# Designed miniproteins, single chains, continued (2): the designs that were tried, part 105

Each design is a single chain, and the fold is of that chain. pLDDT is the mean over its residues in the fold that is shown.

## One batch from the design tools (miniprotein)

Design m7643
Fold by ESMFold2-Fast:
Structure m7643 (fold): chain A 100 residues (1-100)
Amino acid sequence: MTPQQYQDIMQRGNQAYRDGNYQDSVTLYQQIVDQYPNDSGGLSNLGRSYYNLGDYQSAVDYYQRSLSLDPDDVTTQRNLGDSYDNLGDTDRSQQYYRRS
């Protein structure tokens, strides 16, 4: 996609997320991740959207991928901890809270 298309999709995804339209934000951020699989921001936004849909396993996957690219992202570390906590994985949850 072009840089203008990237910005348009990101802006629309961010707006859908703010409006609580998490399924729409997943659809929009997925387009970013499909074209740019190593975009840590796109990955973390997709993870956050899945988290708000209650899909904690997908949230974990995308947050882990985001952190592999940006390991010092405290917000994503915390969100990954919250996702593991919701999955009942207390040991991994505490590891990420401690790290963040």
Scores: mean pLDDT 87

Design m7644
Fold by ESMFold2-Fast:
Structure m7644 (fold): chain A 60 residues (1-60)
Amino acid sequence: MQMHVPQEYTVQPGDTWEGLAARYGTPAEMVPLNLAANGGPEFRPGQRVLLLTAETEEVE
């Protein structure tokens, strides 16, 4: 299913893709796609990355 607009996130010190996936409800399978979209597996604190969420859950 298509997600709406990808969420930008500013990497914090000590963050990992697995930790972010668990925190934001992103399936681990989407993490490699996020890495590819951001130019590879390296990310640094303070860097802005795109998080592609497979589940768009938000009850306002």
Scores: mean pLDDT 59

Design m7645
Fold by ESMFold2-Fast:
Structure m7645 (fold): chain A 57 residues (1-57)
Amino acid sequence: SEEELKAALRAVAEAAGVPLRIAELGIGSEENKKRLVALLKAGKSPAEALAILRKEA
């Protein structure tokens, strides 16, 4: 959902120390955003989720 996506992006922004808009740009694609939400729901930390997305790219 949009609320889950915004919560996930806020968590990544806080972990990376960047503004929310910069985190959104860094994640980029809608597929990556959906994957981010799924990883956080699976219990991954924001840092771990970001590392997994980078490895999958």
Scores: mean pLDDT 76

Design m7646
Fold by ESMFold2-Fast:
Structure m7646 (fold): chain A 61 residues (1-61)
Amino acid sequence: DLEERLRELLREATASEAEPAPERLRERIGRHYGLDPARLRFRASPELQERIERVLRELEA
């Protein structure tokens, strides 16, 4: 459920023309999936970043 929501938000971020996702967010996503954050290329508006961070917080709880 939350995992699928996170994947949907990340898919939206890969199609976005917004600013590059901040390093802190890429590090959190990399930690969650066991991926190198340097390989993550996401763009997200501040609103999309907040939505991703909220889902990550719920998954970490």
Scores: mean pLDDT 75

Design m7647
Fold by ESMFold2-Fast:
Structure m7647 (fold): chain A 68 residues (1-68)
Amino acid sequence: MKITVHKSREDTVIAEIKKRGGTIISTKQVGDKVEIVADVPEKELDGFEKFLQSGPPEYQGTYEILKK
């Protein structure tokens, strides 16, 4: 799974993934954004999507990537 978020939220997103039992595979900074490759348990995906929806428009832009 590939997630792209603003770099100011990188630490928060990584912490949430780990809290939900997910594993971070890699991270890469691209301008003002961070591309995170992670494995998140399917049972936790709904809660994680809701977490991302609570953020600014940059978070909402990642919603579709989470379902692929």
Scores: mean pLDDT 70

Design m7648
Fold by ESMFold2-Fast:
Structure m7648 (fold): chain A 90 residues (1-90)
Amino acid sequence: MVKSETEKQLEKTAYQIYSALSKNKIDTAKKLIDKAFEQFGDHPDLDLILGTAAITLPVPELKVLLADYIEKLFGSRLSKKGRVAISLIR
């Protein structure tokens, strides 16, 4: 039994988004976020994990862009922790 299949997959997805953003591939990052939202939209930590990936980015402009995009996609589906994470990096 995998300890946490969903958490491992979310971490991998966050890393892929981080990698795309660090290479200034905004469209690729947006598509990865869309895919994560479709695959893991019901996971309580999805928006928090994506927000954490944005916080760890070395480029401030990309942090703000990622936060804005996550807010647009999740809207009313943002968890309490996700809203805090997004507000922190906004």
Scores: mean pLDDT 67

Design m7649
Fold by ESMFold2-Fast:
Structure m7649 (fold): chain A 60 residues (1-60)
Amino acid sequence: DAAAVQAAYDAEVKAVTDAVMQKYQPLIRESRTRDELDQIMNDAVQQIQDAKEKIKEKLK
């Protein structure tokens, strides 16, 4: 069921995205250098991307 798979994917992606951003928000606020901010942002984006691919694999 494609609709059920898409709904499950969207729900898990949103949950992971919200959790990652909530976890990284204080780190972003306390960053002292551009390099530190870039590293934090890259880590957050990578975690979301990795989670998306794993969720997609599990739901196929």
Scores: mean pLDDT 79

Design m7650
Fold by ESMFold2-Fast:
Structure m7650 (fold): chain A 93 residues (1-93)
Amino acid sequence: DLSDGLYKTAVGTQQMGNDFAQRALDDGDTDLADQIRQLTNQAVSYLNQAADLLRQGGSQQQVQRLIQQAGRYVQQLRDLDTQNRRLRQQRLS
């Protein structure tokens, strides 16, 4: 169901964030790794809140707002990883 899907998305987001943070650490960027972890924690928190609210039969509008908040943090995570990979490629060229 949608609630189960949101919990699975939260787990996937945590794994993605862990992978991005490890990449930053492997590149020697501890500040970036910490930033990624903070954004990951926020995204996962909002996804879990949305899943819990939906499971409890809460407001669809509130669920959508929580998903949108999570989505903004997920996008920031993807942007940071993309920038980090681009910088690595520029260094190799």
Scores: mean pLDDT 86

Design m7651
Fold by ESMFold2-Fast:
Structure m7651 (fold): chain A 74 residues (1-74)
Amino acid sequence: GVFNGKVTKVFGNIALVELGVGRSAGIKKGQKVRVTSGGKVIEGEVSNVVNDKKVAVKFTETPKLGDNVKVQII
């Protein structure tokens, strides 16, 4: 599925993304993700599912704090 989200925190190569979905939507640690930010596609992996609104994603290139993103779970 594809979810709209916002980068709420950045720490190293990990960003906290508020999606409005999480555990109940079947998002799990270790899932591959493709994130689109400002037309740029960044690959990553779910490092932690914080709750039903937020996930932590480990990125190959970290998006900026405050970015609006589209997240595709692969």
Scores: mean pLDDT 78

Design m7652
Fold by ESMFold2-Fast:
Parts: structure tokens; C-alpha cells; sequence
Structure m7652 (fold): chain A 79 residues (1-79)
């Protein structure tokens, strides 16, 4: 499972290396997701919060998605 996941992320990282990413936009997006999750926790609406997070991830430009995959791969490799 993990081995296959690492291979998938390596492939996505290779594609991401070909494109610059706006780090400011990426950080703003992460902050937005954290606010949605926190609001969901306060109102006991976890499922709604998770759905909003998924919708925002799905709506991201491909370049930002690739940057997220690259950061996830780096975190997994450090484990």
C-alpha cells in the first residue's frame, strides 16, 4: 500500500517539477481549509466541513495540487 502510494507521488512530483507554484496562494489555501475544519468542529458539523475541504481541493488549479503532492511525498520520505 505505502510503496504504491510513494510511486504515485513520485510520478506527480516529476510533473510538478516542470511548473512553478505560487507558495503564497498555497499557504492561503491551507489557511482557508483549516478555518473550514475548525468551524465544523465548533458546530459539530464534521461531515459538512470535510465535504467543503474536498470541494476546495478538487477546484484547485493543477499546479497547486501538484505542490501539495510534492509536500506530502517529502513528509512521507522523512518518516
Amino acid sequence: HMEKLIEEYKKKVEEAEKMPVDETALQAFIDELNKIIEEGKKRNRFLLALKRVQEKVDALPEEIKKALYKNTLKSLEKL
Scores: mean pLDDT 58

Design m7653
Fold by ESMFold2-Fast:
Structure m7653 (fold): chain A 80 residues (1-80)
Amino acid sequence: NRSTVRAVLAQVASRSSFTTDQVVQMARQLGLSDQQVANMRVVMDQRGGVFTRDQVVDLFANYVDGMSRAQLRAEYARIS
C-alpha cells in the first residue's frame, strides 16, 4: 500500500548509497516475494553491489504492484 511504499522511500531518501543487502531488506519491507528478490539480485549483481537512490527507486518500480514508475517517482519526490 502507499504508506508502506512511502516508508521505504523515506529510507531511500535518508542515504546517498546502498548495498545489495540494504536494497533486499527494503524490497522485503515492500512485500516482494523471494522470487522477485532473486530476480532483482541478478540485475544488482551486474552493477557491482553499490546503488544510488535513483537506481534503487528504478529497481523497485519494476516490482511495486498498483503503482507505475512515474507514480513511484512522484511519491519519492514528495518525501525527499
Scores: mean pLDDT 76

Design m7654
Fold by ESMFold2-Fast:
Structure m7654 (fold): chain A 75 residues (1-75)
Amino acid sequence: AEELYKKAVELAEQGDLAKAMGYMAAALAVQFGPEKAGELLREALAQLPPDKAAEVRAAAREAMEAAGLDAERAL
């Protein structure tokens, strides 16, 4: 979880907010489980334009899969 949080902060500092949000969702999935992470991610995505929401979902799926999580269950 800590490594994913650090990666999210690094991506945000680089200006890649969509990937930063994706990695944050993956960190939450590791720490609190996929259902809780999915709930928080859906709330965040509702505030974004559809194109950016798609980028965040793609980044979250990739980060979750890299961490060995079931991305489809979380997303």
Scores: mean pLDDT 74

Design m7655
Fold by ESMFold2-Fast:
Structure m7655 (fold): chain A 87 residues (1-87)
Amino acid sequence: SKFKEKVKELLLEFLGLEELEDETVEEFIKDFEETLKINKERNKDSELYKLQENNTDENLVKIFEIFLNRFDEEVKEDLKKKILEKK
């Protein structure tokens, strides 16, 4: 899907990787979708919920960018290590 392709691109840029396994991207998308569901149920007034109201690829990408931006540099390094160790 176009969403999966955009998520893969953003994740590669975010982690500074040249390639990423499709299985890893799919697992991340699953976690992302579960996080969005929880966010919608708990905080309907959040910026994330407002973006979800107009479910376009552009808005989904923006939601994903906001999700990634909540990680600090130390957490990003831990996430990158976890992904690389999956080999």
Scores: mean pLDDT 67

Design m7656
Fold by ESMFold2-Fast:
Structure m7656 (fold): chain A 110 residues (1-110)
Amino acid sequence: MKEVIEEIISVLEGLIKLLKELAEKFPSMSPEEKKEAIELLLELFERAIKYLEEVKKEYPELSEITDRIIKLLKETSEKLKANPEKAQEYLEKTAEELEEIKKELEELKK
């Protein structure tokens, strides 16, 4: 259990860092760079969702928190597809929400 929670925390730390870095760079990027960055981010979200679905399958006791992360990533993906011009705002908000979930996971680890 503790090891799996640490793995999830590591995944969230990676996503949070990437989202913050992309949000900071986004206003200075060309339209082509913005499109490529969003496409790569959506692919990364899909991989993270698949990982969390497998965690949920093996550890049903983590289903509530993994479902919350999956839902957040899916909702952010849909927002990015619908309104790419608001990407900076969506990335910042998603990073904040992931940081809150990470804090909850760190408490479960103790």
Scores: mean pLDDT 87

Design m7657
Fold by ESMFold2-Fast:
Structure m7657 (fold): chain A 60 residues (1-60)
Amino acid sequence: GLTPAQQAAEQRGLEAKKLANEAIENKDVDGFVERARTELGLDEETVEQLKLSLEWHLAQ
């Protein structure tokens, strides 16, 4: 089974996906970035990768 740390990481991943979906719907990349950093505690590298992925998706 998953350790508590692994479960917490998966939960944060699900929260990040929910925020990303909302950002796509609202076209609000800056709001996503701020919340991912401040509310989810994601590191800058992870936030940057998610931002690039989100911007790529919105550019289609």
Scores: mean pLDDT 76

Design m7658
Fold by ESMFold2-Fast:
Formats: C-alpha cells, sequence, structure tokens
Structure m7658 (fold): chain A 61 residues (1-61)
C-alpha cells in the first residue's frame, strides 16, 4: 500500500544520504525516484522530499 511505498522510499533515502551526505538532499531525492521507478513505484515530488527529510532526521537526530 501507500505506507509501504513511503517506507521503502525512506529506506532508500537513508542509504543515499549516507553515501552522498546530508547537504545533498536533491541528489538523494533523485536516487530515491530512480530506484523506486526500477521497482515499479511512483511517488509525487512532495512524497519524495518528505521521505528524504524524514531519513535525514533519523540519521542526524
Amino acid sequence: GAMERLERARAIAKEALKEIGKGLLSEAEQRVKQTLAEEGITLTPEQLREAVIAAARELGA
């Protein structure tokens, strides 16, 4: 469901942010979008941004 898609996006965002650093949120958004598209999942730009911000908070809080 929608919540499973958002959880997957958050997990991908956490890995992307570890690799490229927290200051590159836009690059993390693009990586999440690409990986989810390969898995057949599409999220809105707003949902992608929310997932990346949530992942950044989990890594930095």
Scores: mean pLDDT 78

Design m7659
Fold by ESMFold2-Fast:
Structure m7659 (fold): chain A 63 residues (1-63)
Amino acid sequence: QDDVKTLAEIYSNSATVTSQLEAEKALKAKGKEAEEILQQYANDPNQSAEARAKAARLLADLK
């Protein structure tokens, strides 16, 4: 769970394309666990609009 949360944070807030792509691959491999964490990020009002949009997009790809 902590690993998945860290990956979601990297994917949503990382400035580098390489880190985002690696986090995306790892999150897709986690499946349902990643869906739960990404849903939290997509609905978190304390996250930036860009971070929420990225989380929501990846969540849609996992469904």
Scores: mean pLDDT 76

Design m7660
Fold by ESMFold2-Fast:
Structure m7660 (fold): chain A 90 residues (1-90)
Amino acid sequence: DTKKEIVEKAFEAGAKTFAEVTGDKELPEWLKGLLTTPEDSPEAQELRKKLEELLEKNKEKVEEANEKGLKKAKEVLEKLMKEKGIEVEE
């Protein structure tokens, strides 16, 4: 439970950093919807198309955003894990 919440918060922090690099200052609604929408739903298919379109249009920025987002997610994960007395190793 707690570990799942920590991972989800780390992912959200990474996604927010991704959005900031691509020009958004808030977590995109389509990305948030994708995280909570079942894969086979019409909404999930629409969000997937929007994601693919965003990735194609911003290919160079996407690589930078992914790197910064992943780094931010790891930093948040490590911080939250330390608060629970859990060590994170690679």
Scores: mean pLDDT 62

Design m7661
Fold by ESMFold2-Fast:
Structure m7661 (fold): chain A 83 residues (1-83)
Amino acid sequence: SVTLPPLEVVKAEFRRLAEAGVVDEAVVRALEAVRTDEELRAFLLARMDEDRARILAEKPVSEEELAEIAEKEARIRAELEAA
């Protein structure tokens, strides 16, 4: 089983990613409201669902790309749920 990093470490990493332009600052603001590992897990799962919906809405993706996204999401989801 994968152990989730401490909440403060995850928050620091998301702040770094926002500074690098990889994630929106609004995501960091939402994450700052998270207080527990359960809330963190729920937040990360919801974000994956939102990112998938955005990708599908912005442009058509190939069936191969959809399969790759689904496989990566399934792996991350399993790791988050196991932690």
Scores: mean pLDDT 71

Design m7662
Fold by ESMFold2-Fast:
Structure m7662 (fold): chain A 61 residues (1-61)
Amino acid sequence: SELEHEIEQLKKKLEKAEEIYAAAMASDDPVVRRLAEAEGTAEDMKAALEARIKKLEEELK
């Protein structure tokens, strides 16, 4: 189902969230760093992803 696929993709993104955020913040590209700063902290990004995963898992019931 589409919901199962979306949940799987979000879980993969969650596992990579800290790595992706750290890479963006360490980037030599000032545009990439500025976009990462606008998202807040890595913890904020992870919390948003976890909330969305939980909501989609409830829809699968």
Scores: mean pLDDT 73

Design m7663
Fold by ESMFold2-Fast:
Structure m7663 (fold): chain A 61 residues (1-61)
Amino acid sequence: SFEIDLEELKKLSKEEQQERLKKAEAAARAAVASPDPTLQRLGEHELKHLRKLAEELGIEF
């Protein structure tokens, strides 16, 4: 899934949470780099969401 749920992340170890966020960040950045305006907006929205998740989990993003 392109979107990650905070409650799902809380069930994972800190290492797994970091890896999940990094994979989602890479996907979101790829979407932002796309020439498709819809994918660009989706990627920007996901990056903001991932930053909030990282703050809630106390993870360096």
Scores: mean pLDDT 79

Design m7664
Fold by ESMFold2-Fast:
Structure m7664 (fold): chain A 70 residues (1-70)
Amino acid sequence: SADEEQQLHIDELTSSPEGVRQLVTAAKTAYAAGKLDSATRLAQAALDGARRFGDQETQAEAQALLDKIA
């Protein structure tokens, strides 16, 4: 399913700081495409990953995107 495919992709990307930055880019792309459920899941994963790696810039980008979706 699309949810299962997305979760596997998220799981792969959350393993590294580079992958977490790719998640925020993917979330922004999903948002621009009107895919709000996907954008929310990707942005939440990016926020959690950025917090884990101490990436303050990516944390701010992910939070700003979540605020726009809400």
Scores: mean pLDDT 84

Design m7665
Fold by ESMFold2-Fast:
Structure m7665 (fold): chain A 95 residues (1-95)
Amino acid sequence: MKKIEQIEKALEEIEKLKEALKKGDMKKAVEYEEKTMELLAPLAQEDPELFEKLLQVISDAKKNYDPSVPENELLIKMADELEKILKEKLEELKK
């Protein structure tokens, strides 16, 4: 898969993940998270720097976890940051 197509597919799954989280559909959220991770896995070899940035977002979300904040709100913020990084990379690749 071309890197652009791979990132575009990952962004589609992240959007579905965010929608599921907003609806409180945790079963669908888990399914979309798994699909997103499958789509991002090849980036570990193709673009290690991008993959490290994505892992850092996930790590930071877990490290700063506050149990008084609803879990779905935390996950949505994490998904928003992942989406930002991927969109920025997509714009870079299209230029």
Scores: mean pLDDT 77

Design m7666
Fold by ESMFold2-Fast:
Structure m7666 (fold): chain A 90 residues (1-90)
Amino acid sequence: MRDILESLGRMEVSILRLAERRELSPEDALDFVRTGRRIALRLHEAGVTDEALAVLREALRLARREYERTGDPGLEEEARELERLIRELE
């Protein structure tokens, strides 16, 4: 089980990094960020906290980059929530 969850975390990190290399709409960026946050929280609940933190950090990087580009307030709100979660899990 743990090996599968670690692999899921690594896969989500890779997906977020690929999304970060593309010029996304604010809606698409927000969907990627929210999905990453939900996956990370489930990984943390399952005890896979290092991988959860890796996913949260990549989601935060995407949210910040796309917020700087677009000014979308939803991305700013998600970035603040991700920063809070990272501090809480560290």
Scores: mean pLDDT 86

Design m7667
Fold by ESMFold2-Fast:
Structure m7667 (fold): chain A 79 residues (1-79)
Amino acid sequence: DAEAVEARLRSLLDDAEIRALQARIDALVAEMQAAGESDMQAMLDRIAAWVRAHGAPAEVEAVELVLAALRAIAAELER
């Protein structure tokens, strides 16, 4: 549920930390798109790999929660 994911995300990172993380992810997505990547699943997997390699533990958990929520929403829309 979106509200539960938002509440959990805010328990891991404050609003400023969430905004900073989003800006870094947006920059990474722009780089991947400039390189010719258009597969959303592949881009999400690369974001997960990048944050695990370079992010703080709280950032890793926050990104994993968002990615899980996005995949769950996609699955619900495809039913």
Scores: mean pLDDT 74

Design m7668
Fold by ESMFold2-Fast:
Structure m7668 (fold): chain A 60 residues (1-60)
Amino acid sequence: ADEVEALWREAEALAKETGLSLAEATAIVLRRRGFPEAAELALRTGDATRALAQLALQVM
């Protein structure tokens, strides 16, 4: 979904600007967009791709 790609690009940009890991940046973006469960998954697993896959299942 377009939303998942947009979130990924936003997370990469945030990670580059702040020096955070991609998982941490992805969690911040997901929480801002109203997906706290996916944000928690990203932080707990350290896996941004897994968190975005979970989001894709909810918005598709």
Scores: mean pLDDT 75

Design m7669
Fold by ESMFold2-Fast:
Structure m7669 (fold): chain A 55 residues (1-55)
Amino acid sequence: SSMERRRKEEEIRRMLEQIDKFEELIANDTSLSEQIKKNALDGLEVSRELIRRRG
């Protein structure tokens, strides 16, 4: 149904917004090495692709 589709789209949008917030926190964390940041950001990109595929 159109309402169920809209609900799923909103859930996906909120999940992607949460990932964007984590990306910003990781990017701005001065205690993390560049290697750790790269690995964490790569993992977030994989998570974004999996979330997008659910829509």
Scores: mean pLDDT 83

Design m7670
Fold by ESMFold2-Fast:
Structure m7670 (fold): chain A 70 residues (1-70)
Amino acid sequence: SAQERAEFLATVLENFIKRYKDLPQELQDKFKKLLEEARKLASDPNATQEEVDKVRKEFEKVADEAAKEL
């Protein structure tokens, strides 16, 4: 379900944030915002796959930015 995919995405984001504590604050804030969005979708019975995919795409973009800083 979309909720289960959002829950999985939230877990990935939590682990990413814990692992990369030395990233610039701006990137840390972007990941924390994405985590909040993923958690909201995980708790929303009306969450759509499209909304989860949007958060995933934003995560991939920020992760690419973070990779350049590592």
Scores: mean pLDDT 84

Design m7671
Fold by ESMFold2-Fast:
Order: structure tokens, then C-alpha cells, then sequence
Structure m7671 (fold): chain A 72 residues (1-72)
């Protein structure tokens, strides 16, 4: 449905922003700031509790993958 497609687009945009922030901060060794920036972005997205939890889990997984990539 159109609503389902809209959610997918919004989730992809949010993941893209998370990846850009994580890549920039990880390349500068700004690990402390990474958590704060991600939390702020999640709050701005105005997700309900279930959607927020699901995206937080996906974002944490993405951050772990990016850390592994930057460590070689």
C-alpha cells in the first residue's frame, strides 16, 4: 500500500542519515559523540514505541557492521 511504501522510504532515509553520521564520526574516532547524534536523530523521527525499538535494533546492527569495516 502507499502507506507501507511511505514507511519504507522514511526508514531508508533515516538509515542513510545514520550511516553518514556513523561513517563521519567513526573515521574521526568520535565514538562518544556517535551515541548522542544517533539518539537525537531517532527522537526527531517521531516514531511510535514499537517502530522506535525496531529501528534502534537495526541502527545498532548497522553501527556494529560499520565499526567492523573501519577496523579492517
Amino acid sequence: SALSEYKIVKDEELKKKVKEIAEKLLSNNEYEKLGEEISLLMRKSRLNADESKELEEEIQKLIEELKKEFEK
Scores: mean pLDDT 66

Design m7672
Fold by ESMFold2-Fast:
Structure m7672 (fold): chain A 60 residues (1-60)
Amino acid sequence: MLEELAEKHGVPVSVLENLRKGAEGWGVEITDEELDRALKVAKETREPSLAGARAIAAQL
């Protein structure tokens, strides 16, 4: 669930929702598992949602 992932990683839910909607517009489905992995990478690089967003976008 996006809300749980957002709280787990300290990222706003709206950011995750917008990323999924954008990917769907390009015909790409991003799963919650992929979001979780991308957010974990963002945490390890000490970048907030921006690094996570870039990791997710790399799957487009």
Scores: mean pLDDT 65

Design m7673
Fold by ESMFold2-Fast:
Structure m7673 (fold): chain A 83 residues (1-83)
Amino acid sequence: GAEELIKKGEQAVKDAEEAEEEYKSGKENNDGIKYSSGGVRLIGSQIDAGLVVRKAKKEGVLDKIPEDLLKKLEEYAKKAGLL
């Protein structure tokens, strides 16, 4: 149901935001480990966000996802090439 997709979407956004901060921090501070780790985690989280959007469309529950969450999920999905 929509509740499970909302929970997965919230987790994907949280993971993406944390990974983006790690990636940015690693890049700005010349920390190759943070840069690489953050980048890989960011890609994974963007894919997860895209899969949530695709599943919500398939199940016809896209309108049940909170608008602010959906906007963030679609932004990450576009970056993953899933929109």
Scores: mean pLDDT 85

Design m7674
Fold by ESMFold2-Fast:
Structure m7674 (fold): chain A 68 residues (1-68)
Amino acid sequence: SSMLEEVIEEVIKEFEEYFKKNNLSPDEAERKVLQLVFDARVRHKLSEEEFTELARAAAEKLKELLAE
């Protein structure tokens, strides 16, 4: 749904901005992305399927940022 796509975009943008601003280590980056994903699940009342899609997108972004 368009709402899920907006939530994914919001979480990815927040994570990327936080990562770049704070010069996170890999461990700190993993903890931050997990925090944002779980916070979004609660805030937006995501289903298990929607949460899985968000977590997948977040994991791919984490890999991308750590490869820089």
Scores: mean pLDDT 85

Design m7675
Fold by ESMFold2-Fast:
Structure m7675 (fold): chain A 107 residues (1-107)
Amino acid sequence: MTKEELLAKKSREERRRDHLLAQKLAMKEDTRNNEAQLKLNDRMSRTLIAQLEAARSQLLGDGDDARALELENIIREMQKQRDEDAAKLKLMREATEKLMELVQKQR
């Protein structure tokens, strides 16, 4: 092999490795941003659920069973959404890891 052919091959492999590293860093950043948003949403949902549970307890104490049931249904739906968001976060992490493995296997 000539010196020029050897340098061209090394330059191509180095450029490919830099590109793969940049792609991995971008995917990690997107995952972190999505995780931060889901964590913020969970925090807000927890605060709202606590407020709704306090309001429901007050309504039950006042004998307003109909409004208490309405709040109970909202609380239940919000709790279900939190469970779904947690499952989605787990799937996103697994998908990102598998995608990163596939990117690494490209020569």
Scores: mean pLDDT 79

Design m7676
Fold by ESMFold2-Fast:
Structure m7676 (fold): chain A 70 residues (1-70)
Amino acid sequence: EAGEYAQKARDAYAAGDLDTAHENAKKMHEIAFNIKDADKFPKIPATRSTTTLDADGRLVTRDEPVPAPA
């Protein structure tokens, strides 16, 4: 559950393990969106990753969040 990963992120951050804290924070975010979607909304993606080529041939990837329907 999202809360479990949030707690793990806090514990890792307190221990000074920033990599583990970041990984668990990311997992919490993904699970929270998936739980919300499964709960009451149709299958709406929380984010979409878009990868484009820059003019110099460099790959640029960004996550585009889906705005909350409010």
Scores: mean pLDDT 61

Design m7677
Fold by ESMFold2-Fast:
Structure m7677 (fold): chain A 63 residues (1-63)
Amino acid sequence: TFRVRVTLTGPELDMSLLPAEGLVGGRVLDEDTLELTFSDLATAEEAVRNLRAAGFEAELVPP
């Protein structure tokens, strides 16, 4: 599985920005940090790009 960390700075996370078919899990790490789990690397990378385009700080977590 592939993990993406998102820092929620200011704007609220719109779940429609995430590829729903590849999203297999998620958890809150801190008040402003969310970790999303994806089944596929390409889907995780797309989520990072979509989140960054929407103004969030997001990065792919090494396996």
Scores: mean pLDDT 74

Design m7678
Fold by ESMFold2-Fast:
Structure m7678 (fold): chain A 92 residues (1-92)
Amino acid sequence: MKPELPPWIKTLLEFLKKNKLINDEEAEKAANDREFLVKTLKEIGKKLKKEGRLDLIEELAELIANEKAKVFGLNEKEKESAKKEIIEFMLK
């Protein structure tokens, strides 16, 4: 029995694959290993920062914050706070 992925993780992984930031194998591993997902996001953040692709970091953070808002019932202020925290996490 295959547990269904949380919708926000599925949306995140599809975004990363669409932008060629991860492959299918990395996406499957990240879906099943939370520590690997966190490490992968950090490495993507470093790569995008080095390449000057801050636009993609912001789009990714917006995507995650929007999905978290749906799942956890965040208001607009909490969603903006979550987006800022994700950007800070990826840029460090």
Scores: mean pLDDT 76

Design m7679
Fold by ESMFold2-Fast:
Structure m7679 (fold): chain A 91 residues (1-91)
Amino acid sequence: SEQGKQKILDYLTEKLGEEEAKKILKELEELREKAKENWETDRIKALELVIELGKVLIEAAEKTGDEERKEKLEKEIKELEKLLEKLKKEE
């Protein structure tokens, strides 16, 4: 939602400044859109894009000093990477 996007932008702007906040939000939106586009036609590609999205979120958490969020995201991304490797090997 536009309200949700604005809330994220406001939070990141407060922590990182407007330029960096807009850059992160744009990268997140582009990766999310690409993941959705690939979801039904190329699940492996969609999962790779979700992992890239997660890495952008990890960088944002690191830059904002949110260590708890960073650790949680790193664990989630490692699990997704393991699932991706299994999916690639089972084909």
Scores: mean pLDDT 80

